Designed miniproteins, single chains. Designs and how they scored, part 38

Each design is a single chain, and the fold is of that chain. pLDDT is the mean over its residues in the fold that is shown.

## One batch from the design tools (miniprotein)

Design m1385
Fold by ESMFold2-Fast:
Structure m1385 (fold): chain A 74 residues (1-74)
Amino acid sequence: MTREEALELIKRLLAGDTSVDPELERTVKELGLSDEEILELAEEAARELGNEEAVEQIRKVREALALRAENGVV
């Protein structure tokens, strides 16, 4: 399973197809996607669907994660 397949599953989920939720969870685990990578795919999916509210919310979450990583101690 590929990053493109994960993107398509996220797009379907955002469009209201909750039946893809188990498939998406399996894909995320199989690809070893990080929270940041999942959020990046979700932002791309929301943007392609024209869901500006979802894009903005995902961007804020990604910015918060990046800020925590930047200020994190080794």
Scores: mean pLDDT 74

Design m1386
Fold by ESMFold2-Fast:
Structure m1386 (fold): chain A 62 residues (1-62)
Amino acid sequence: SKLEEIIKKINELAKKKGDFFVSTWEEAVEKIREYLKELGVSDEDIEKILQHLRERAAALAA
C-alpha cells in the first residue's frame, strides 16, 4: 500500500539524517509533514496522508 511505502521512506530518511526520536503523535505529524514536503508531496496530499495515518494509528491503538 502507498501508506506502507511512505512510512518506509520516512524511516529511511530519518535514519539518514540522524534525526531524533519523537515521543508524541503531534511531534511525529510535524516530522512526517516536513519529510513529505522534502519528498515533493503537495500540501493537499500531505494533509490527506496525515489524516489517513491518524485514523490508522487510532485503529491500531484500539
Scores: mean pLDDT 66

Design m1387
Fold by ESMFold2-Fast:
Structure m1387 (fold): chain A 67 residues (1-67)
Amino acid sequence: MSKEELDREVTRALADIYEALGDILEKQGKYKEAAEWYRKSAELYRDVDPGHAEMLEKKAEELEKKA
């Protein structure tokens, strides 16, 4: 694995962790905090999975309306 490939895998792993934290916070009704973590996850996904990033941005926007 090259350094570039490793950096992409690390970015995906971190993005997955941030999304999972957002999911946990959403289930607890902490919509504003959940939206913040979804936005952080989306920023990381932009370079590795832009479609997933867009989905998370939409989810964050929807949760901000509930907060």
Scores: mean pLDDT 82

Design m1388
Fold by ESMFold2-Fast:
Structure m1388 (fold): chain A 77 residues (1-77)
Amino acid sequence: GVRTLALLAAESLLEYAKAGKLDPEVAKETAERLRRAAEEDDVEAAIEALQEAGKKSDPSTAKGLESAVEALREEAS
């Protein structure tokens, strides 16, 4: 479900930050947005949060976030 995917994406963002692949403040802000989206079952908010994080990420991290966006879009269908 959307909640599970959003929470998994939030954990992945924090791990990317620990690995130096994403700005820690971007990861923290995006993880908080994903947790709110999970609570509200708001798939669009989760997708927007991941897309904004992807714009601020290196290409490999951005590709990982694109995969999470694709999974969320499939859940919304």
Scores: mean pLDDT 83

Design m1389
Fold by ESMFold2-Fast:
Structure m1389 (fold): chain A 59 residues (1-59)
Amino acid sequence: GMAAAEAAAERAAEAAKKSSGEGRDVIAGTVRHDLLLAGESEEAAEYAAERVREAGEAG
């Protein structure tokens, strides 16, 4: 659910802030893939990926 997506995005956000744009997209893609593999919805997985991308842009 959204709580799992938020937790995953928070964990990945620190790495995303330290990464280049391409590296950030890889991290976001990995978070999305891992959430989908864990049985989370596509909406929750995409939400987490977008939060990771936004965190990378802000850092």
Scores: mean pLDDT 77

Design m1390
Fold by ESMFold2-Fast:
Structure m1390 (fold): chain A 89 residues (1-89)
Amino acid sequence: MRPQLPKEVLEEIKKAKKYLEKADELLEKDPEKAREYLKKAKEVIERLEELTEQIEDEEERELARRAIEALRRTVEHFEELLKKVEKEK
């Protein structure tokens, strides 16, 4: 009875998180590679939104939307950090 995210949705969330972790690690060392990983994370987030619309259970759909919102906020935060790093050269 507790809402669980579909396995496919969970796997995509894990994939997005892994790309974000790599972007964080590379932000100062290789800003160009960090940008590539952020782009990959965004692509995964877009797929997650499509998968979320296919979820029949309303509670599971809301859980997926909250996870997507958190991932989007993390992407925005890292994009702002990248802009600062690029300005410092």
Scores: mean pLDDT 80

Design m1391
Fold by ESMFold2-Fast:
Structure m1391 (fold): chain A 71 residues (1-71)
Amino acid sequence: GPALREKMLSRLTKALQQLGVSEEEARRLAEEVVELLERGDFDAALALLIKHLGPEHRAAAESMVHELSRM
């Protein structure tokens, strides 16, 4: 529901900002990733995160997708 979506967006936005992503870019990216997760497109969500963060952040991206998928 809307409350769960807001929690996912808030959590992901904060995690992205901790990795140096700007607030505006983090919010935009979080919205796209959460939409993919809501569709069950986990591989697409992971690929989108890696595309924006870089391959060096693959483990962090995998952790983010895993945590959000368990919410």
Scores: mean pLDDT 86

Design m1392
Fold by ESMFold2-Fast:
Structure m1392 (fold): chain A 80 residues (1-80)
Amino acid sequence: GVQIRIRGARGTIDVDKVEEIVSKYGGKILSVRHGMSMDVVDVVVPEEKADEALEDLRKLMEEQVPKDLPYSVVKVGPVS
């Protein structure tokens, strides 16, 4: 599988919608971390679905996060 890391300002990541997207691609949430200023969600998806999942997660963040708040969605690498 491939690990994808989602970072966003606190409260801007819709974890339930992230779970729906990754489950659609046969993946799962690995961890959810709530910081004082930033939340981080790590997910794993099958390698063959990683690019499609990455695109859908980026679209989710673009739609949900206010324009002036930072977010990132990045492939971390293979989970091994």
Scores: mean pLDDT 83

Design m1393
Fold by ESMFold2-Fast:
Structure m1393 (fold): chain A 92 residues (1-92)
Amino acid sequence: SSELERRLRELLERIERLYEETVRVAREALELAENLEELLRAIALLLRAIGALFDARLAVERGDLEAAEEALRELERILEEARELLEELKKK
């Protein structure tokens, strides 16, 4: 339905905004990284965020609202982990 299409578009827009924020936070963490372990943690978060965005876009193309909502929740988890890493690295 047109309602489903609108909900999917709104959900994708929210997911894309969260993705952009996650990339920004993870990039700041990457800039503060002083050793290989910290660099790899930041890179892993970026790769997971890319995967979640890809899953979200695929779900929207399929009209799969539940899968799109799962991708949103995954991005929210990744953003929280990215913020925790950034906060940890700033305590140095």
Scores: mean pLDDT 87

Design m1394
Fold by ESMFold2-Fast:
Structure m1394 (fold): chain A 68 residues (1-68)
Amino acid sequence: MEEEINKLIEELKSKGVEASVERTEDGFVLTITLPQPESVSGKNTGKLRLKDEEEVVKALKNILDTVS
C-alpha cells in the first residue's frame, strides 16, 4: 500500500497538486495543496482524515481522476 500511495502522490505532483500523507494514532491525514487563485492570499490547503491505507489510496485516485 505505501508504494501505491507514493506512486499516486507523484502522479498528482505532475498535475500540479501536492499531496502528503501522515500516519496518526487514529488513522491517516491526507493533506492536499491546490494552486491558489491570484485573488486569494495564502495557501489553498485541505486535510482529509482517513481510517486506513486503502481509504488513502481511494482518496488519492479520486483526486487524480477529478484533476485529469
Scores: mean pLDDT 73

Design m1395
Fold by ESMFold2-Fast:
Structure m1395 (fold): chain A 81 residues (1-81)
Amino acid sequence: SGLEGAIRLLEEAKKLANPETKELLNKAISLLRAAQVSSRTEDLLRAALVYIQEALKLEENPETKELLREAIRRIQELLAE
């Protein structure tokens, strides 16, 4: 699913991220996993986007930034459905 794809991208980004960014990504991943089993999927996806966007602002690694932007795109596509 698109949700699983977004989670995998964030897990990969987390491996490369600085410690502050890792904490934000852990929060985002937890929200996305909750979204897979919740009736409040849209609220949880929107909350995850906030943490990913904050992580993107703090991250300097170009490869990590690209993974985060792709995760954002996938989540936004899920919200458009």
Scores: mean pLDDT 87

Design m1396
Fold by ESMFold2-Fast:
Structure m1396 (fold): chain A 73 residues (1-73)
Amino acid sequence: NALEEARKLYEEGIKAMKNGDYQKAAEYFERAAELLKDVDPVAARRAYSLAGTAYYHAGETQKADELFAKADA
């Protein structure tokens, strides 16, 4: 089920953030957001925001800006 898969990806993202693996965290949050965008848009926006923050910490500023734009849509 997409919601359960998104939940698992979100938890992996949080774990990666705590380990300082920002690139990996961003990828997990982005994948979670893509699964949620059509079923839970509020949760998807939160996940996009977290992905943007993680990409920013990873030094991927352009990608971070793209994800922040999706979070603010």
Scores: mean pLDDT 87

Design m1397
Fold by ESMFold2-Fast:
Structure m1397 (fold): chain A 71 residues (1-71)
Amino acid sequence: MEKAQEVAERARRLAEISEKLGYPDLAERFRQLAEKATEAAKNGDMEKADEIERQIREVGRELLEKYNADS
């Protein structure tokens, strides 16, 4: 449960960072992942939390690619 809550908090922070950097589409995707992670935490679903963590890493890669292209 605590791990899934950490995943949710990480996704919320990445959403805020994406918004500040000017990537609202990525911010929205991170917010959706944060909501799913919060649901997984409520249900104690560690497998779902791990799946969401993988998706956060994928969206994080897209964020870095966009940031590097715009820099």
Scores: mean pLDDT 81

Design m1399
Fold by ESMFold2-Fast:
Structure m1399 (fold): chain A 80 residues (1-80)
Amino acid sequence: SLDEQLEELRREFEELKKRIDELIDKSTNPGLKRLLNGLRQQLYDALQDLQQNPSEENLEQFRELLDFAKQQIDYYEKQI
C-alpha cells in the first residue's frame, strides 16, 4: 500500500538523517558540513512534498533521491 511504502521511506530517511548528523559532528571540514546540512534539508523537503501529494511516481522519485543520498553518505563515511 502507499501508506506502507511511505512509512518505510520515512524510516529510511530517519536512519539516514542519523548517519548525516553523525558525519556533521565528526567532520572538521566546513564545506562538507554545509553540503551535508543542505542534503539533509533537501531530503526533508522532498519527503514533505511526497506526503502532501503521494503517488507511485513521486514515491519512486523519492526512493531514487534517497538511494543517491545513501551512496554519498557511504562514500563520506569511508573517508573518516
Scores: mean pLDDT 87

Design m1400
Fold by ESMFold2-Fast:
Structure m1400 (fold): chain A 68 residues (1-68)
Amino acid sequence: MDAEREAILTRVEQRRDELSPREAKALILAANGHSIAAIAKFLGISPATASRLIRRAAEKLGVEIPRP
């Protein structure tokens, strides 16, 4: 959803130092509507790892996890 995407992107920009590079990339890709499988391929990791990175980043920023 547009409001959810905007909130996530704004929080990532403002709090980039609180996220690892992989967590930030995974969350940005998820916010832009990419599936877990697509994010996993892009980052060269398993889908389970991609899901974990997105969840951890969302928890650190206090945002809802984007759903494809």
Scores: mean pLDDT 75

Design m1402
Fold by ESMFold2-Fast:
Structure m1402 (fold): chain A 81 residues (1-81)
Amino acid sequence: SDEEKIQRTVETLSKMSEEERELVFDILVHEAKLFFPELAEEIEKRYKEALKQSKEEQIKTFAEMLRLLYEAKKKQEEELK
């Protein structure tokens, strides 16, 4: 499920360096720009704020943004049927 993927990502991010987490965020933003450009702006905004927060808050924000991307993909697929 998407929630299981998010939880696994949270666990992985908690073990990563700040540089590695930044790379994961860059990938997420890039994916959003390709498929959901309107969502990419919101993700970039949250990314900038998350980098100023604690590691725990950064990871929480990452999970929230990943969830938004998954929900957007699901909604788009349902609307095209």
Scores: mean pLDDT 76

Design m1403
Fold by ESMFold2-Fast:
Order: sequence, then structure tokens, then C-alpha cells
Structure m1403 (fold): chain A 83 residues (1-83)
Amino acid sequence: MAEEYVKKGEEYAKKGKYEEAGEEYEKAGEIYEKKGDYEKAAEAYEKAAEYYVKAGKLEKAREAYLKATEAYIKALKETLLKL
């Protein structure tokens, strides 16, 4: 399911539709996060932020980078709990 949104984001990016690409990657990040796949969620949110920057949507980019950072922190906490 999340992979479908990653694919849609890639397709929009190839067409130069960067805001739409960011929105699809953000949806993928939300699905990965709900599954507990925090590292994949962080990667998806980071891609969303990169495309929002290309689209000139700096507020959306900032929000997506914050979501990526939060997901990455959750991924690190999961790894540390296994130690």
C-alpha cells in the first residue's frame, strides 16, 4: 500500500509535478509510520520535503522535514531498545 504512493510520487516527479510528488510521498510516510516502519517513514517524509522545496512550498517542506526527524528518532529508539 505505501509502495503505491511511493510509485505515484516518482511518476509525478518525472513529470515535474513536485508538489503532487511531495503529497504522495507524505502519504507513503504516514502509512509506513502507522505500520511501525519508522525508517521507511523517515525516508518517505524526507523525499516529500525535498519535492516541496523544489515546488517552492517551504512551509510544507518544513513540516515534512519535522515529520522525517520525528520518524527517524522513533527508528533509533526501536534500535536502542533491542540492545
Scores: mean pLDDT 86

Design m1404
Fold by ESMFold2-Fast:
Structure m1404 (fold): chain A 81 residues (1-81)
Amino acid sequence: MPSSEVVEDKDMPKSVKEALNDKSNPKKAHDAGVKWTGSVMLGLGAVEDYRLGEMSKDQVKEILEKSGLGKSMIDRLLKKV
């Protein structure tokens, strides 16, 4: 089942949130959004693969740490595995 309900704007790393809120540079905001979306999809996919029995908890942790997600979001997703 999708875990999308636990992903909120406030879960974004401060640097990504600042880039998205920079109204003077739409391209920078767009690029940050695309990269953040990719990181979120990678992290959520790893948690779902663990729930389906296709991935170990250690593999999920490694993927989340390499995803570029903020520590608070990584810690929250790891609580689901």
Scores: mean pLDDT 71

Design m1405
Fold by ESMFold2-Fast:
Structure m1405 (fold): chain A 96 residues (1-96)
Amino acid sequence: SEADELARKAIEYVEQAVEAIENGDLEKFKELARKAMELARKAVQLDPSSEAIRDLYLAAGTLATLAENGDFDKAKEVAQTMRELAERVRAELEAR
């Protein structure tokens, strides 16, 4: 579905955002986290009943909010957890 395609793209941006923050690239992290959140938001709007896509939006939104607030230390602390959530969403979408 279009929602699943947008969700898969959002997962790619979450993974790239996590890599960026781990490498200390704060500007790239901000851009990628924002892109992930925007795609996940659109996916939720197309498929609001999908728990997996809602979880992805929460993960992407968490990174985007921390990036916007300049809370990069906390972003580094939660980065791996957010990547793990995105990976679980990918597995659930592939199982459909």
Scores: mean pLDDT 88

Design m1406
Fold by ESMFold2-Fast:
Structure m1406 (fold): chain A 61 residues (1-61)
Amino acid sequence: MEELLKEIEEAMEKHNVPKEEKERILKNFQKYLSDPSATEEEKRLAKEIILHELKEKAKKE
């Protein structure tokens, strides 16, 4: 769980995501990580989706 959060935070910093958006994304993801009904697979998939969105946003510049 810490690893997934750290990877997203690192990616957001690398892509210069605004602080307000960083906090919102981390809050939402942390809620998913804390949800006992979500599987580890679903949590990893959510991370992948967030990382993909960050890359796409960086490309749009």
Scores: mean pLDDT 75

Design m1407
Fold by ESMFold2-Fast:
Structure m1407 (fold): chain A 65 residues (1-65)
Amino acid sequence: DVEKLKKELEELKEKFNKLGEEDLSPEEAKKLREEFIKEVSELNDQLQKKLDELDEQRNEERRQE
């Protein structure tokens, strides 16, 4: 679901922001940043694919009119 993917993305961003308030080592900060960026990118890709599928369905319906 698009809504579920958006929620996961918001939760990831919130976690990342909270971690930014902690005094992290450079190594920990780098690893966490890379992991969050990767997860955010994967969720964005999934969300974009779902939006593209919905747009194709919308186009098919409009063509029938």
Scores: mean pLDDT 73

Design m1408
Fold by ESMFold2-Fast:
Structure m1408 (fold): chain A 82 residues (1-82)
Amino acid sequence: MEEEVERLVAEMDAIVAELRALTAQDPRLRPILLEAEILLGMGLIAYGLGKLTKDYEWAKEQLERYLAEMRALLAEAKAILA
């Protein structure tokens, strides 16, 4: 479970990195990038709380929810560029 939570955080970081690269090419994507960065921040808080409480299942559920929203934001950004 702990390894799965770490993988989810890494995937969220990768989405933000991709959105940063896309936003550098097209400033219209800045609001999408900012929303994704907020979701990453919320994910890091959930990860930290999971580590403190040893409730990795709860942390995983929160991270999966935020990651799904971040994937939707990335898809929206790519659609704007198409």
Scores: mean pLDDT 87

Design m1409
Fold by ESMFold2-Fast:
Structure m1409 (fold): chain A 86 residues (1-86)
Amino acid sequence: MEVIREAALEASKWSPEKTKVYNAALSAANLTYQVNPEVAKKIAEAIKEGASLDEIIKLLREGKAVGDEQTAKANENAIKRVEELK
């Protein structure tokens, strides 16, 4: 939970281009945290560290693979939002 909050604070300081990624990716990370905290932490840390859009997509795909149907759908939505920024 704390790592997701830290990622949220860092993402809020970034450019408008990352705003779409922020909401979708952190929502996906929060759902993933309930199923696989390790993968959720990787997603949140990538956002916090300002990782590339490709790296964020890679980690969201990992979250999609390890989650239940709801978590997979959230990660897929986040991937779509990140891809729209390319």
Scores: mean pLDDT 73

Design m1410
Fold by ESMFold2-Fast:
Structure m1410 (fold): chain A 68 residues (1-68)
Amino acid sequence: SDAERAYRWAKDVIEKTTDPEKVKEELVRLARGLVAAGFDPQTILEALERAAKEAGLEDYIEEIRKAV
């Protein structure tokens, strides 16, 4: 599903981005890319919020929301 794909990509970004300051930038970039690809905004937001919360990155959610 789109939600599972978005969640998996968000987790991959978090796992592979070694610079903490870049994690927020890359998650915002992912969100914008998924919007451009035609993903449902609510599905993107729920998937990225879940990944961010699991990683302790709740402070990034507001910026992710703005990107969607």
Scores: mean pLDDT 84

Design m1411
Fold by ESMFold2-Fast:
Structure m1411 (fold): chain A 100 residues (1-100)
Amino acid sequence: MLAELPPEVAALYEEAKELIRKAAEYVEKAEEAKKKGDEEKAKEYLEKAEELLEEARRVLERMRELAATQSPEEQISAEAEVGMLEMGIAVIKLQIEKIK
């Protein structure tokens, strides 16, 4: 079982998770706009999604830096969570490229 994340690391995890969730919502809005023929709105939503993913990447980098100062068990837990969120970012990035 993974250890519980330290409070400071957990806060960054929740911030990154929320940014990724918002990016996914903008991708869905872009798909709907494109399906309706609104190419301008689709482009705007994809741009917002990409901005949110870049913000999430910065938060994950800070999460890694902070986790490196923690115990080995907490570092392993934090790295596992970062890896899962990075995979989420990669999947959304692929969806953005497919919609473009």
Scores: mean pLDDT 84

Design m1412
Fold by ESMFold2-Fast:
Structure m1412 (fold): chain A 99 residues (1-99)
Amino acid sequence: MSPEQRREEGELNVEAARELIEEARRLIEEARKLLEEGGDLEEARKLVDKALTLVIAAQLHAAAASFMGLDEEAEELLKEARELQKEIDELYKKLEEKE
C-alpha cells in the first residue's frame, strides 16, 4: 500500500467528479431554458437524461475518492450531486406535465 499513490488516485477521482458535476449543471440549465422558452421537449429530455448519467458517474468517482481517504472532498461532491439529482427530478416532473 502506497499512501502517495492512494492520495494521487483520490485527487484524480475528485477532479473527475467535479468536472462531471459542472457539465451536469450546464446541461440542467440548458434543459431548464428550453422548457421555459417552450422549446423542443425531446431535446430537453435528452439533456436531462445526459445530466442524470453524469451525476451518477460523479457519485461513483466521489465514492472512490472517499475510499482513498479524501472523505471531506468526497462528502462535498456527494452533497452537490444530491442537489443536482433533486433538480433533475423536478425537470422530469415538468417534462411529464408538458407532454
Scores: mean pLDDT 86

Design m1413
Fold by ESMFold2-Fast:
Structure m1413 (fold): chain A 63 residues (1-63)
Amino acid sequence: AERILAAAVRVGVAHPGEPVTAADIARELGVSPATVRRALRRSGAGRVDPETGTVELDPAAAA
């Protein structure tokens, strides 16, 4: 979960104003998008939009 959050923050900083996707996080970490989606679901730290793949992080979990 912590690695996923750190990768999401890095992607967000690199692409300001753009939605962070599970595919972007997966590319950053070298894992599959399914692994990212599963990790976020298990940790409760965020959600993934099933249509767009967009990740919405819980701000409290990002601290």
Scores: mean pLDDT 70

Design m1414
Fold by ESMFold2-Fast:
Structure m1414 (fold): chain A 60 residues (1-60)
Amino acid sequence: MVTLAEMRELLARIRAGEFTDEDEQILLELYLQIAEGVPLPEEIRRLFEEAVREARRLRA
């Protein structure tokens, strides 16, 4: 289970250009949970959406 602190650290790493394979796995797992309709805290969902945008920007 991903915590708010872990999500904030993940987002900070992505923004710094330090996107790791483990970070990608965390985003994939959250994506699958959202797709399956698992209820996530709103702040985690918002951080996930921002992390996806930053990761896309980094790899573009």
Scores: mean pLDDT 78

Design m1415
Fold by ESMFold2-Fast:
Parts: structure tokens; sequence; C-alpha cells
Structure m1415 (fold): chain A 100 residues (1-100)
């Protein structure tokens, strides 16, 4: 289950607690979003933070925790959130980091 795997990764990264999961379910429901979409958006935010800090090793470690399926879902969410050339450049950088 992708949702459960993403929750585990976000908890390991210190982004989410069990209490936060319930709050995120309420947020997703209120905003007409799936919990999965919200979890992916949080992972995108964490990756952008690591890249802004030039923490490429931290980004690689985070990406290594994702299955290929979960990684592809993350890239789709990034393209949705970050339109245009800058978003495409970030997607390409993340693909390069994971494959290095």
Amino acid sequence: NMEERLIEVLKEEGILTDEDIERLREYAERNGRSLLSVLLALLVGRLLELLADKDYEGARELLSKLSEEDFNALLEEMRRMLNGPAGQELVEEIEKIRNS
C-alpha cells in the first residue's frame, strides 16, 4: 500500500507523527484531496528543502527509501505542483540524484 509506505518514510524523516496523520486526513477531506496526494506533496516539500540546502546526500538517502512505483508517483506530483521549465529541471535533477 503506497499510502502506508509514504507514511513510514515521512515518519522516519521526522516530518510526521501519528497525530499529524489524523490532521492530514481532515485537511485532505476538507480540500477535496486524497491523503496520498497530501503525503506526496509533503515529500516534494522535503526534497525541495534538501536541494535548497545542497544536501544531495540527504536527498539521495530519502529517494532510496522509495520503491520505483512510489518514486514515479512523487515525480507526477512534482510536475503537478511545479509547472513550467523550473519544475521540469527539478524533476530531472531528482531523477539524476536517485540514479547516481
Scores: mean pLDDT 82

Design m1416
Fold by ESMFold2-Fast:
Structure m1416 (fold): chain A 60 residues (1-60)
Amino acid sequence: SAQEVLEEVKKLIEEGDYASAVQLLQERAGLSREEAIKVLQLIEEGRYDEALALLEKAMK
């Protein structure tokens, strides 16, 4: 689910593994690199609702 992807990406960001976070978003959510970077920025800013909404839209 989008929520599970969000939680895994949050964990990778906390570990400093941005490359794996981008790859996970591209592979599981079907995001472009640019969209994946946007999700990372939203999560780093604590804007989790907006990150989740973007993931839900992409994973429909």
Scores: mean pLDDT 85

Design m1417
Fold by ESMFold2-Fast:
Structure m1417 (fold): chain A 73 residues (1-73)
Amino acid sequence: SMKKEIEELEKKLLLLEIARKIAEIGDSFAIELYKKLDEEKAKEQEELKKKAEEALEKAIKELEEKIAELKKK
């Protein structure tokens, strides 16, 4: 049923949001440590973090849009 599909997608969205917050904390900590040891590696980690955040934000947005479309039906 559509209701069950929506509930499963909302659970996936919540798990992705939790995973994103865990990764954000870990990446921020790693970047802060690298800034003290190696500025070039810190920059590399910041670029990787940005790309990962952009990819995850896109995935979350697509999932939110799919949930919204299903709720309109």
Scores: mean pLDDT 81

Design m1418
Fold by ESMFold2-Fast:
Structure m1418 (fold): chain A 73 residues (1-73)
Amino acid sequence: SELKKELLRLIGEILRLIGEIIDLERELEKLKKQPKTPENEEKIKELEKRLEELKKKKEELLKKMKELEEKIK
């Protein structure tokens, strides 16, 4: 029961995180289409770093999801 509730919560968190990643990728794509300025280059690097952190978090949550699924089996 508790593990099943944790799994459902984790799935919800993963789905929300995927939405955030998509939004950030769209913002990054928009910035990359703008003229190359030092300010835009800094912003692009900042967003790319943020995107990498979110993708890493998603991978960690997916690993936890698999571990919980195995325990519920």
Scores: mean pLDDT 84

Design m1419
Fold by ESMFold2-Fast:
Structure m1419 (fold): chain A 56 residues (1-56)
Amino acid sequence: GMEERVRRALEYIGRNKDRPVTVDEVAEVAGLTREQFEKEFERIVGVPPEKIIKLY
């Protein structure tokens, strides 16, 4: 489901924290468009994906 896609995105960010990761790149890993990914990620996680990427 969508929760599994978002979890995969979070795992990808964690595995790639040694380099700059883009929202477009993470959306592609989740199999979503950037707009769909940003909306669904914020709905499930509670913060925009850009905020998580900057934290890592």
Scores: mean pLDDT 81

Design m1420
Fold by ESMFold2-Fast:
Structure m1420 (fold): chain A 79 residues (1-79)
Amino acid sequence: SLADDQARLKRVAEEVIKELKEMIEKIKNGSLTDEEKQAALRKAIAAYVLAIGASMFDPELAEKLKKLVDELVKAIEEA
C-alpha cells in the first residue's frame, strides 16, 4: 500500500540522516580521504533526491534531509 511505501521511505530517510551526520563529523575531524569525500558527495546527491520524494508527504523530514545535505556539501568544500 502507499502507506507501507511511505513508512519504508521514512525508515530509509532516518538511516540516511544518521549516515550524513556521521560523515559530517568525520569531515570536521579531518578523518576522510579525498576518495571518501567523493563518496560523501555521491551520498549527498542521493539524499537530496530522497528529500524531494519525502517532500510530497513529510515536508519536515524533507527539510531535515536538505539541511544535512547542505551542511555536508559545505563541510566537504571547506575541507
Scores: mean pLDDT 82

Design m1421
Fold by ESMFold2-Fast:
Structure m1421 (fold): chain A 80 residues (1-80)
Amino acid sequence: SHLVEEALELIEKAGVLVALHMSGERKEEALRLLREASEALKQGNIEEALRLLDKAIELVKDVPEAVELLRKAIELLQSL
């Protein structure tokens, strides 16, 4: 799906920003959640991906650009 591919690109971009701008345990947990969300999407598990992305947003609030990318990914996936 084009929407799933776009969501995956947004999640990847958010992960890059998290890696650059965050540190420590919260960074590692956020990156883990983003990896799990991407894996869920690749497996077609849209609902699980949405749950993981909501959780990731709470951890990455220090990086507003990452929050915006993840919100866009959620909006694309909710349109499926």
Scores: mean pLDDT 90

